# Designed miniproteins, single chains, continued (3), part 61

Each design is a single chain, and the fold is of that chain. pLDDT is the mean over its residues in the fold that is shown.

## One batch from the design tools (miniprotein)

Design m10101
Fold by ESMFold2-Fast:
Structure m10101 (fold): chain A 55 residues (1-55)
Amino acid sequence: GIAQLESRISQLQSQIAYLEKLKEEGAGDPAMIDKQIANNQSQLQSLQQRLEELK
């Protein structure tokens, strides 16, 4: 339902913010972080589109 989509969207947004912070701090592998951000952004975009279809 809508609540599950909103929960997943919130989780992905939090994960993207966390990964961006790691990049700013120079922690971890930048290439791996960029890949994870891109993957999470793709998933976020898909879920946001699906949420709009249900509203």
Scores: mean pLDDT 83

Design m10102
Fold by ESMFold2-Fast:
Structure m10102 (fold): chain A 77 residues (1-77)
Amino acid sequence: TEQEQQNRIEMEGGSLILALATGRLVAEKEGDAATAARLQALQDQVLAVLYDESLSNAQKQAQLAALRAQLQAVFAA
């Protein structure tokens, strides 16, 4: 249902924001300004997706999945 899609979007968005905020604090503590800035930009993009009323639930899910992949790439480097 659409409500189940909305719940998944909110849970995924919240999970991403927590992971990005935690990673940013670690990068800032280590003096890695480039990684901290990249993680801040990803967090801003997650928030933009969550609150963009022009996007369908399917489009939000796809964009959040892409942002999760970008987060994983940052931590793999």
Scores: mean pLDDT 87

Design m10103
Fold by ESMFold2-Fast:
Structure m10103 (fold): chain A 61 residues (1-61)
Amino acid sequence: MKEEVEKAIKNNDPEALRKLADKLEEQIRNSTDPEKREELSDILMEVYEYLAKNNPELLKK
């Protein structure tokens, strides 16, 4: 996930970042490991920050 997020940012692919955010949200919901959930949440926050600055329309429902 981290590598995929970095690659999508490098390629200026906001649609890929939105899909990665959806996958991260699903993995967080299904994870039973609190340490893993924190790690995934940190990556998700990086994606949200990028989208908020560059493509805020993709943060809307």
Scores: mean pLDDT 79

Design m10104
Fold by ESMFold2-Fast:
Structure m10104 (fold): chain A 78 residues (1-78)
Amino acid sequence: MSTELLEQAGEAYKAGDKEAAERLFKEAVRLTVDTLMAQGRPDLAAQAARHGAELARKLGLEEAAEFAEQLAREAEAA
C-alpha cells in the first residue's frame, strides 16, 4: 500500500529533504493510482491523485503536485 511511502515522504519533508519528499510522494501517488486502475476503479484512482495533488501543493511539493494532476487526468480519460 502507498501509506508507508506517504509516511516516508512526510518524514523527509519534516527533515527538510524536499527532493526525497518529492520522490516518495510521487511514488506513493503512482502506486495508489496503478493499484486502483488495475482493480478497474479509475474514478477512485482520479480522486486519489487529486487528493495527492492538493496535499503536495500544501507542502510546497510543486513537482509532486503536477505529477499527481497528470495521473488524475489519465485516470479520468480511462
Scores: mean pLDDT 81

Design m10105
Fold by ESMFold2-Fast:
Structure m10105 (fold): chain A 88 residues (1-88)
Amino acid sequence: MSKEELEAEVLLALAYMVAGIGKATGEYAEAAEMLDKLAKRFEEEFPEKLELQAEIYEILSELYAKAGDEEKAEKYKKKAEELRKKAE
């Protein structure tokens, strides 16, 4: 495993951890805000990892939906779908 691969896996694991804690505590808005920052950082650092970007944005969309932010939930759902189509 390269340093780049390890860094990508660590950030993906962190995304799942943030989402898991948010769901466990009911702090959906706070978890979504943290994951939004992480998703943007991941996209900037790993622009070629489209499938992993899509996965993170799918999680983010779910958290925003749970937080009641339907506009951001829809925005990131569409972004994830676009990334998955581009990866194929």
Scores: mean pLDDT 86

Design m10106
Fold by ESMFold2-Fast:
Structure m10106 (fold): chain A 92 residues (1-92)
Amino acid sequence: MTVPSSEFSKREAGSLTALLTGKMSLNEQGLLDAIRAIEKILDLVPEPSQGDIHDFRVIIARLRQYISVSTNPSLIARAQATIARIEEWLAL
């Protein structure tokens, strides 16, 4: 990723790392923190790097997994909107 870690809170950075690595399951708040980190990347980085393309393809897959088991309509809607923004940014 090309975004400086200083742009994220510790919670946002940790949740994004958990989403990327899959080492820990995120609760609802953790998923929201990860989405906020993603939104900051999309706002700060106009064009994805080669590393961003790889990482965000993983992120899309992980977000879709969380959506498939979520019962929170607001969280599902926000995650779907974030996936759409990532797909546009990646030109998918």
Scores: mean pLDDT 79

Design m10107
Fold by ESMFold2-Fast:
Structure m10107 (fold): chain A 77 residues (1-77)
Amino acid sequence: EELEKEIEELEKEIDYVRAHTPDRDEAMARLTELGKKSFELKKEIYRRRAKERGVDTEDALKELWIEDYKKQVEEEK
């Protein structure tokens, strides 16, 4: 509940920064900071949900890490 609310707020803030930030370097810095915070919250939710579903927590976290890495590589291109 609490973590899901924080992620929703961060996603709205990310959308706002993307749409309304005139400086690209400032936008990039803010997006990077918000992305890091969102990723940490997603890790906690992933652990909690994996445990509830009876799946291996390490495998679930590895999938999240791989997905995050792929997104970073695509965004850097």
Scores: mean pLDDT 71

Design m10108
Fold by ESMFold2-Fast:
Structure m10108 (fold): chain A 100 residues (1-100)
Amino acid sequence: SKVIEEVKELLEELRSKIKKDPSKAVEYIDETIEKIRKLLEEEEDEHIKNLLQRVIDALEQLKKLLEEFKEKHPDDLDGILELAEEGIDLIIDSLEKEEK
């Protein structure tokens, strides 16, 4: 699906942005959720809509996990990066399994 490939590209862009500035990980995730939400609003295929909603839900959970980590470990930028990369990898892997 072209839409699924666009979402994977957005997730790779998100990873690159967080790697460059881990302190803004939560803000970058919010921006990515808004971009995927726009794709969801324009989508007419119910199966793709359900998949887009699952990605949004997963990113919202990752955001919450990162906010909790940042409160407990505010100076651990490496920990924020590792947690964000692991979360993004799991979302991408989930999408790739749906394409096979």
Scores: mean pLDDT 86

Design m10109
Fold by ESMFold2-Fast:
Structure m10109 (fold): chain A 68 residues (1-68)
Amino acid sequence: PPPLSPMERLERGEAELEAVLATLTPEQQRVLARIAVHELERAIEEHKDDPEFVERAKELREKLLELI
């Protein structure tokens, strides 16, 4: 199978993160959301030249910030 694109990896990661968050307490959700936000900020910086990726990653970051 071909390797996942950065966007496909982001979308899969979002789905997996959402599934995990649904099993956690609010306190645990805040901890995981903070970690995920940090990783998204790094990914946004790394893929600065990809506006579609940056937009999608920022949308996910904003959703996670609501949990913090």
Scores: mean pLDDT 83

Design m10110
Fold by ESMFold2-Fast:
Structure m10110 (fold): chain A 86 residues (1-86)
Amino acid sequence: ASDVRQTILDAADTLDLTPGQRRAVERLARAVGFEVFRLIASEPVTKEKVLQTVRDTADAFIASLDDPGTRRAVRQVADRALNRLR
């Protein structure tokens, strides 16, 4: 769970983000970390199930964002994090 959250933050560090975009990514990392922790705590999980939970959480979070620039930045961070977790 903490490793997934850290992977998202590390991916964010590879991008030149505004302070607002960085705050959105930090909120995504917390949401993903919580959902992955909850998943692992409730049942035995596969890597595929963890990756799907990360993707679904990121998609829902991005859909909740109103600013197109922040939406694009968070999507880029999520895609890079998912590539690192593969």
Scores: mean pLDDT 82

Design m10111
Fold by ESMFold2-Fast:
Structure m10111 (fold): chain A 95 residues (1-95)
Amino acid sequence: SLAEHLEEFERELEAVLAEHADSSAGEILRAIGELLKEKVEPHREEIVGDPEARERLVAILARAYRRIGARHPEMAPVAARAEEVARRTVESSFP
């Protein structure tokens, strides 16, 4: 199900963030982008048609942005606006 795929995405995102603990913010954002492309993009049509799935994806990405901001001071503005930034990402990617 789409919910199971988003749960797997969040699990793999947590692993990526752990592996990139000492990486730059740009490297982490690139890794997140590649994971979205690999794990979430194949389910694009399902996500576009499912407001609940979109809200879940926003929550997942917002948590990731807050975690990055806690480690990288240059990302503090993104972390402070994590939900807004995540929502814009989801809306632009899955309109």
Scores: mean pLDDT 82

Design m10112
Fold by ESMFold2-Fast:
Structure m10112 (fold): chain A 88 residues (1-88)
Amino acid sequence: SAEWQKLAQEAAARVQAELATTPVTEERVEEARRYLREVLGLSDAEFEAMRAEMAEAGVDFDEALVRAALVARAMEELLEEYRRKLEE
């Protein structure tokens, strides 16, 4: 559990550093949308529903999308790292 917590904290720190140093450009939004569409299997209607809901909450959907994609990638990388450790 302590090992998992350390890996999760390191992954979270990497996501925060990436968000702080890399601007949310149209290109990054398109990359994030494509990645999340592939990973989550979301339809265009579901993306539009989330955009509307986030707008009501005062959240920038494009920023949230980029953040979600970075978190999802970090979680996949963390899971792969954890699997490797279990095989050692």
Scores: mean pLDDT 75

Design m10113
Fold by ESMFold2-Fast:
Structure m10113 (fold): chain A 95 residues (1-95)
Amino acid sequence: KVEELLKELEELLRKLRELVAQGAPEEEILEVARRIEEIGKKIVEEVDDEEVKKLAEEYVKEVEEVLADAPEYRKLAALGMAYAGAVLEYEEKKK
């Protein structure tokens, strides 16, 4: 399940980069960025681990502070990556 969500996240991140590079309408860019955030949250929920949730909260806070003045799509995409990154870091620690 987590692997399928990570693959979907990578595909959405690629699509977001293409839309931004092409100068696509803001609404299309935001739709993809919102989906990236949703998938990131689902990855954390699927793992359902307290350490992962805590790490995700720390990454989310850092994104909110660093990207406070960034465009909305960039914040949403970074949040999705933060959630996924917390899970990937936790999985690496178990190796």
Scores: mean pLDDT 81

Design m10114
Fold by ESMFold2-Fast:
Structure m10114 (fold): chain A 78 residues (1-78)
Amino acid sequence: DDKDDEVGKLLQELIELIRNKEDLSKLREVVDKILELDPSRRELLVLIIENLIELYKEEGSDKEVLEQLEFVLEYLKK
């Protein structure tokens, strides 16, 4: 299924963006694309973002970054 192939590519892109601490607008864009292709992936995305928030707290990241990640998490829970 071409849709499943695209979702797989977007999931890999999301993981790379998270690993590289890319702009959170890019994270939201990839999340939107994944959910448009396969809404059933929502729970997986919630877990990924929650894990990223925990990682950023452990690394002592800026409050601004954490607030943006919390925004993405709330976006996913809508």
Scores: mean pLDDT 75

Design m10115
Fold by ESMFold2-Fast:
Order: structure tokens, then sequence, then C-alpha cells
Structure m10115 (fold): chain A 88 residues (1-88)
């Protein structure tokens, strides 16, 4: 699914950032990873997709400073905006 693919992209980017992070930043990234794993479990258990979508949008804002409407965005568009935010 689109949401499953977006979560996988986010997890990959967060794991890459962890390799160069320490202290409080590392703990923040670990927290985001745990939130995303919880959302993967919720999706498998049949949780409301709109609720999961909003939770992913909250993680994008909190961690990357990105305001993305996932209902109007492709997986590629989300990945491109993540890569731009990480370059800063």
Amino acid sequence: SKLEEIIEVLLKKLLELMKTSSGGELLRLIGAILRLIGLQIDLELGADKKKIEKEIEAILKDVFGLEIDLSKSSVKEVEERLDEAIKK
C-alpha cells in the first residue's frame, strides 16, 4: 500500500541519519522510528488509514519540518521532499 511504502521510505531515511547522529538527536530519531513501527503494526491490524496518514504527516512535521498532504502526494514526491530536507 502507499502508506506502507511511505513508512518504509521514512524508516530507511531515519536509519541513515542515525549513523551520523549522537546524544539527544539520536534519541529523537529513535523515537520517530518507534512511532513508525507502531504505525506499521496498526496498519497490519486494520487501523483507519486516514488516522495513520495524519500520524505520518505529524512525524514529517515534527522530525523534518515538512508539511505534506499525503492524500495528494505520491511516494516519490514524499521521498524527494525528504531528501531536500536532509540536504539542509
Scores: mean pLDDT 85

Design m10116
Fold by ESMFold2-Fast:
Structure m10116 (fold): chain A 78 residues (1-78)
Amino acid sequence: GDDAEGIGLAVGGEARRLALELGVSEEKARRAGEQAKRIATENPPKDKEEGARAVGEGLRRAGVSEEVAERARQMALS
């Protein structure tokens, strides 16, 4: 659906899950989810590529390394 808050929650949840799978600490993974939710709520992704970008940017803003954030973006595309 086009519910921005629902989309934000889904993207945020995916960002947190992927960060944890990549060995990011629980605290940083939580922040990554919060940042990705904010990004997706402000600009709801229209496709899978935009959703993956929101995941990667959320991790980056939470202080996750560029390499791990890019890996999370790639995983979100799979």
Scores: mean pLDDT 84

Design m10117
Fold by ESMFold2-Fast:
Structure m10117 (fold): chain A 102 residues (1-102)
Amino acid sequence: MTREEELKELREAQPLLEEAIETGSGASSETAKTALIQIKILEGASKEEIGRLIEEYGMSAEGQVHILGFMGMPKEEAEKLLEEVKKGETKRVREALEKWLA
């Protein structure tokens, strides 16, 4: 799928994603927030804006890793960070986020 096709699909879903944040369960809300940040990344939002949205949405460490993946983090690195999050280790996710948003 092209970036243009992906962005179009996500933009068409944006009102439903915003509603899911307001009315959805924790998992639904987290997925919707991640998708809204993905839209901003595809639109060429600055690293500063992406960092602000992560903070404003209170993104989980798992959600932060998915966002880093959308920003171009290698799959192998993202998978390693997700395994650490499953163990309750979030320090490396914070360090990766600081480096990728610098």
Scores: mean pLDDT 78

Design m10118
Fold by ESMFold2-Fast:
Structure m10118 (fold): chain A 75 residues (1-75)
Amino acid sequence: DDEILAQAERTLEAAIEQARRYAEEGDLEGVEKVIEQVRADAAAIPDVTELSPETRARLVEMAERTAEEIERIKE
């Protein structure tokens, strides 16, 4: 179901944008909260048995890459 992956991509892109705005404002606590939320969401994905194993694996990969990108924004 490519629609779930597309929706996740949009959600993660919005998270990156929000983190960039926090960083521009000097709000590093805000950036950290975005990272924590993305990682918490990623940790829950393996337990979503309604999704195929392939979709779950791709969602985890996308979320982990997004968390890494936001960590780079914080640096």
Scores: mean pLDDT 81

Design m10119
Fold by ESMFold2-Fast:
Structure m10119 (fold): chain A 109 residues (1-109)
Amino acid sequence: MERIKRLAYEVAKIAAELLGDFFTRERIEQLHKEGVDVKTLIDLALELVDKGIEKARKENDQETLATLERVKSLLEEARKNIDTDPEKAEQYLREALDLLVELGKKRLA
């Protein structure tokens, strides 16, 4: 669970950073330090990704929209598998993190 919790934290943190939501980013860091559960971190990441999807739709940013819709699907699958198949949940969170990191790199280049 510790490794899965770390991945969920990293996903939520980068999602907040990509949205420019530094208030939520700081809250995520505080909740992680306080030992919040993995499901809460995944739920926060899903909320941030949904906000990112709506923003990408309004801005007609098709590349960001496609990436964030894939990330949302991966996070929903991770949440479904967290208690029953933690190894599969870890794989989904890692794939979601990789997609968000690559999206961030494209915006900084």
Scores: mean pLDDT 84

Design m10120
Fold by ESMFold2-Fast:
Structure m10120 (fold): chain A 87 residues (1-87)
Amino acid sequence: DEEVRKEIERLRRAVEYGVQAKKALAAGDPELAQRYLALAAEYLGVEIEADTLEEALAKLAERIAARAKELNDRHPEAVARILEEEE
């Protein structure tokens, strides 16, 4: 439970920073978007390689979705219980 809770927290942080990166890019601040993207990748424990910020954000979203699926597939009861506690 504690390990699953920590992985969900890392995933939540990655999602939060990914959203902030997308908002910064939309606001015309690519430097801030790069900083948030780097933080999101750090929390996921992944390296994202892309020629553009738009491609990097798309790859980040894909990695977030894959990690969420893996957590739910491996620990569905623990994930459901933790998410229920956050209502």
Scores: mean pLDDT 79

Design m10121
Fold by ESMFold2-Fast:
Structure m10121 (fold): chain A 82 residues (1-82)
Amino acid sequence: SLLSEEELLELYEESLSLLTDPESREYAELVVEGVKKVLAGEIEEKEFLKELAEKGYELVLKRKPATPEEEEAAKKLIESLK
């Protein structure tokens, strides 16, 4: 497992706060939905995190001005989940 249940719940809680931010909403909805499915045993944690990293990177590039640091962090996440 890549994350503990506690870490998954932290990710969920952070993403709930991001639902109020129009720039982050689509990504936050993906996280909230995915964490619910992982906790319900409907999908594997690794599969969820890979999809999240790929979609998150796409959304960072398309929906807000990405800093070089944000781009590097997103690529690093995707590479770690391959």
Scores: mean pLDDT 67

Design m10122
Fold by ESMFold2-Fast:
Structure m10122 (fold): chain A 68 residues (1-68)
Amino acid sequence: MEEDKKAEEAGQKAAELLAKQAEAEGLGPGTGSARVEGDKVVITVRAGDLVAVQRVSKESALKFGELL
């Protein structure tokens, strides 16, 4: 349960960074969200009309969170 929160937090940070980058590049208002689904983390980023969805394992999300 606590590991799920850490994985979701790591994914949320990644989503927010991507959304901020899109806003800085003038793609429109950016929003990012992350959700834990079983053993995976779903990262969704939206900027204007652009929508990107990535599904990664919790292990990968935690590794990315440590890198960020």
Scores: mean pLDDT 74

Design m10123
Fold by ESMFold2-Fast:
Structure m10123 (fold): chain A 70 residues (1-70)
Amino acid sequence: SLDSFIQKADDLVQQGDQYRQQGDNRRASQLYLQSGQIYDIMGSFTTDPVTRQQYIDRSNQYYSRAQQLD
């Protein structure tokens, strides 16, 4: 379900934040990338333009965070 995807993405971000706080930037980057991929997939299947854009923006935010830690 959509709620399951959001929960999964949020769990990945939480784990990424924990690894970042521990100085494990590589694992944090991978977890942010995975969260971004989930939001990207949600955006691709969303027909409402406002909700689609919110998912795209969130995906880009996490891709950006992942890239900054590389």
Scores: mean pLDDT 87

Design m10124
Fold by ESMFold2-Fast:
Structure m10124 (fold): chain A 99 residues (1-99)
Amino acid sequence: MEEEEKRLEELAKRIEEALKNDDLETLKELARENGLSPLLLLQLLAELARKKHRELIEFLRDLALELGYEEVAEIADLLLAGDFEGAAALARALAQKEA
């Protein structure tokens, strides 16, 4: 939904600020409090990859594993490796699986 798109950008900025302050506890709490679904994490990863926020991608990768979202974690790993085409392919597969 359109409101969720704006909230994703707001959430990304909050995560970035918490990372600047080395506040990992707040980062984990923000993710859990917002009930991050696999698709929501995927959308956030795409935004962070565009902005080249490697540390935030690493954090979201670990968070996805903690939440049991293995496919999102694999996409994050590909982004960290610089395999943007592989990441996009898995993202499309995840979206198709969700349908």
Scores: mean pLDDT 70

Design m10125
Fold by ESMFold2-Fast:
Structure m10125 (fold): chain A 90 residues (1-90)
Amino acid sequence: SSALEELKKLADELVKAIKEGDKKKAEETLEEILEFLEKHFPEAAKPAMDAKTKEERLKYTAEVVALFYERLGDKEKAKLILDWAKETYP
């Protein structure tokens, strides 16, 4: 429960950075999210942790955050993150 609340705070920071067009902040937030996922949700982190490039690692991390919002019923934030990830890491 507390781990899900902390993940939501980090995910909301990612959404804010994306909306503000701050790519550097978005990527820094994704790295923080991945460290958090590795510690608290290691199975969800596995595709990003197994990635061979930085771009793939950040893309897979963004996809996990989008799935998190989808499961919360926040389809708008899920779509925002997926569209941003596809455009940023084609």
Scores: mean pLDDT 89

Design m10126
Fold by ESMFold2-Fast:
Structure m10126 (fold): chain A 59 residues (1-59)
Amino acid sequence: SAAASRAGEDGGVLGVIYAAQGDVARGRAMIERGLAAAEGDPEGERGARLGQKAMDAVV
């Protein structure tokens, strides 16, 4: 659904923002919640996973 896609994408974006500010634990939690909320939505899952990769590059 559109809501699930946005939850995954928002989780990924927020995760990267928190990690870039030095709050890696909160960043991971945001990405994990985004993945859970996007469960069954391939677009939302991809958004959250892109956030994971971006966070790993920053941290």
Scores: mean pLDDT 74

Design m10127
Fold by ESMFold2-Fast:
Structure m10127 (fold): chain A 78 residues (1-78)
Amino acid sequence: MEPLPKEEQIERLEKLKEEDLKQAKSELERLQIEAAYRLYVEAIETGTPASDLVARMLAVAEEIRNSDLERQRELAEA
C-alpha cells in the first residue's frame, strides 16, 4: 500500500545510474545521465511532483547541451 521508503528509492536510483554510466558513449551523455539522476534524487528528497521534475530535467539537459555547443564553437574559432 505505501510507496517504497525514500532511502530504498535513492539506493535503486544509484544502481541504475551506475549501469547507465557504464553504457555512456560520450562525455555529453555522461553529464546528461548524472544530471538526470541528481534531479531524481532531489525530487524524492524534497517530494517534488513528477511534472516539476520533468521541467527541471529538460532545463538541465538543455543547459548541458548548450554548454557543449558553446565549447565546440569556442574551439572552432580558436
Scores: mean pLDDT 72

Design m10128
Fold by ESMFold2-Fast:
Structure m10128 (fold): chain A 71 residues (1-71)
Amino acid sequence: SEAFDRELARLERIAELAEKMGAHDLAEKARQAVDEARRLRENGADPAEIAAKASERGRDIVQELADWMNE
């Protein structure tokens, strides 16, 4: 699914950004979200539902990264 691939790529970009900034725990959370999305897809979950959950997780991690930067 195009939406699935796009949201997964976005999570991978978030992980890369967090890693480069030194927010290693947030980078790990983003990688875990990627792994969970792949697992759900392999288990036959709806790609649209997976994409929606991946998008939500990405938003949460970006918010945590913003908070981390302002500490």
Scores: mean pLDDT 86

Design m10129
Fold by ESMFold2-Fast:
Structure m10129 (fold): chain A 89 residues (1-89)
Amino acid sequence: MKDKVEEILQQMRDRAREMTRRLLRTAEEGTREDVERAVEEGRKLGLEISKKATEATDLDKSATPYGVGEVIRVVGGIVEARLAYERRE
């Protein structure tokens, strides 16, 4: 169970990192519509990470809730991207 939880955590971390990089790049170079689309993808990823974190916790109920940091990272990336785009005006 711990090994499976570690794999889930690593997958979530990699996906959160890639999404954060994409959000920042889109905020700097994209249009408002591009930023809104990237934010929607980030929102969907955040929901998926939250679901997988719940599944991982159900497999090991003695553990601290998994994936919370990854969800916070994606949400932070969404907020940062919106603010970065606002600052371009």
Scores: mean pLDDT 71

Design m10130
Fold by ESMFold2-Fast:
Formats: C-alpha cells, structure tokens, sequence
Structure m10130 (fold): chain A 86 residues (1-86)
C-alpha cells in the first residue's frame, strides 16, 4: 500500500541519518537506490501529491548526502526505472 511504501521510505531515511558515519559508501548507495525504487512504486500506486512531495523530500535529503559519483549512479538508476515502468 501507499502508506506501507511511505513508512519504509521514512525508515530508510532515519537509518541513513542516524548511521551516516557508520555506513559504507556502498551501503549509502544502496539506501539511495532503494529510496528511488520506492518513490517510483509510490507514483505507480497512485499516491497523493502531498505523499509524493514528502517522499521527494526524503529522497532529496539522502541524495544531498552522497558524493557526485554516487549521485550520478543513483540518477542513472532512477532514469532506467522510470523508463522501464512506462
């Protein structure tokens, strides 16, 4: 459900924030990719504009914590997901 997807996104965001210093670069990348995947699923599930805005803020906050190379990888992954979902 939409609420379950949002709850999982909030959980991943909290994990990223609390454990940022302990997470490897690979683990940070996996959290970011998972958040993007959940965001695409949220859009497909017919989430409200308010729910999508919340989800987008969570994604943007995590992406802001990545290196340029990691951001590029997540961005390319997101493009592939969006293209496959249409």
Amino acid sequence: SVEEILREMRRLYEEFKKNREKLSEEEKLEIAKRLVELYVRLQQAGASDEQLEEAERLVQEVLGGLSEAQFKEVWDYAKELIEQAR
Scores: mean pLDDT 82

Design m10131
Fold by ESMFold2-Fast:
Structure m10131 (fold): chain A 67 residues (1-67)
Amino acid sequence: GPAGTAVAAGAGAGGGAAAGGMLSRDSNHEKVTVTGARGTATAAASDGAGLRAAGSVQTEGSILKAE
């Protein structure tokens, strides 16, 4: 539900930050660029395409599936 989604979103940001510990610029910049280009990505195909293009935020998808 929405509470679980909020936690997942926070974990996704945390995951990105952790990965960004080594590649903060590349990982975060690429994710932000893809998301920014789509504006407010509405869940579904747009989010899936963004994750595929970024190739670094699949963890967020895994967290959502775990719910």
Scores: mean pLDDT 39

Design m10132
Fold by ESMFold2-Fast:
Structure m10132 (fold): chain A 92 residues (1-92)
Amino acid sequence: ADEAARRATLRIGEAYREALRKLDEMVQQGLLTPEEAEEAKRRIEDIAVRALDKISEHAANGDPEGVEKAADEAIREIQRVVDEALQRSKKR
């Protein structure tokens, strides 16, 4: 349980950092405004916080499958937020 939770936490942290880096690159390239990037960053932060809470809960219950699913779901949601921010900017 503890090892699975630690690994899941690291995976979410990596996905979080990569998402923030991509948003910053999109702002630098003029694909997103700083305001749009800030909104996306807030959503990603909320996803990460909620995922860490779920991982802690599943780990406490001895559920390594729940830990893995919570991490996988959060990583997919983080990627979706980045994609949605980019698509929204293209509809101007």
Scores: mean pLDDT 83

Design m10133
Fold by ESMFold2-Fast:
Structure m10133 (fold): chain A 92 residues (1-92)
Amino acid sequence: MTPLELAEAQRKAGDDLAKRNPDNPGDLYQAAKLYVLAARNALQAGDNELARESAERGAEYARKAAELSTTPSLKKRAEELAERARALAEQA
C-alpha cells in the first residue's frame, strides 16, 4: 500500500468513526488520530494539499473531542493532539 493509499484509507476510517456518533468524545478523538496519520502519510507522498486538509480536520475533531470530554485525561490528550495537528497543517 502506498502512503497516498494509506492516507485515503485512514481518512475514510476517521470519517466513518466520526459519523457513527458525532458527539462521542472518544470516537472523535480516534477520528482525529486517524486524520493525523492520514496527514503524515499524505505529506510523505508529497501531497501537501491533502496533508493540510487532513491535518486541519484532525485538529477540528480533536478540538471537539476536548470540548465534549468530561474526563481530564481524554481532554488533555485531545488538546495535545489538536496542537500537533495544527503544527502538521503549518508544515504542509
Scores: mean pLDDT 87

Design m10134
Fold by ESMFold2-Fast:
Structure m10134 (fold): chain A 55 residues (1-55)
Amino acid sequence: MAALNAAIAALPADVRRRALQLYAEGKSGEEVLRELEPHLTPEQVAALRAAIAAD
């Protein structure tokens, strides 16, 4: 959880805002990552996936 929050905080403001809105709707970390994948670099996707897997 903490690692995922830190990884999201490092994202561009528009992507981070979308992630926070999805979490407010009760979406899981996997669902949030899936929605954000088209807007992220492969490195950012890998970092978020690793953070989700950590918790």
Scores: mean pLDDT 74

Design m10135
Fold by ESMFold2-Fast:
Structure m10135 (fold): chain A 113 residues (1-113)
Amino acid sequence: SSKIEAYIEELKNELEIFIEKVVIASKILSIDELIEKVKEYYDKLIDSIVEKAKTLSKEEQIEFKKRILKILEEHKKKLLERIEDEELKKKLAELYEEYIKELEERLDKVIEE
């Protein structure tokens, strides 16, 4: 699907830019301030992904879920590799696990409709 491919390409680029922003912010902000900003970003991102899934056919929704979850797992690994602070790295890892699980559940509900 051309709609899926365009969205995936844009998402990958956005996530790479976000990694750079998080790495820079990690040198300036406290852990708690950074985690709060990351939560705000991912709350909006998850909502956007779910809304995009609702615009797709059932076959495209299944493919989209599989591809999005893979991208977020790869994004998580890339981000964590760039974080040197052990406490921040642990908190980011836990936060990403929660968001990936939430997204999987929400996408499953869209597919079941």
Scores: mean pLDDT 88

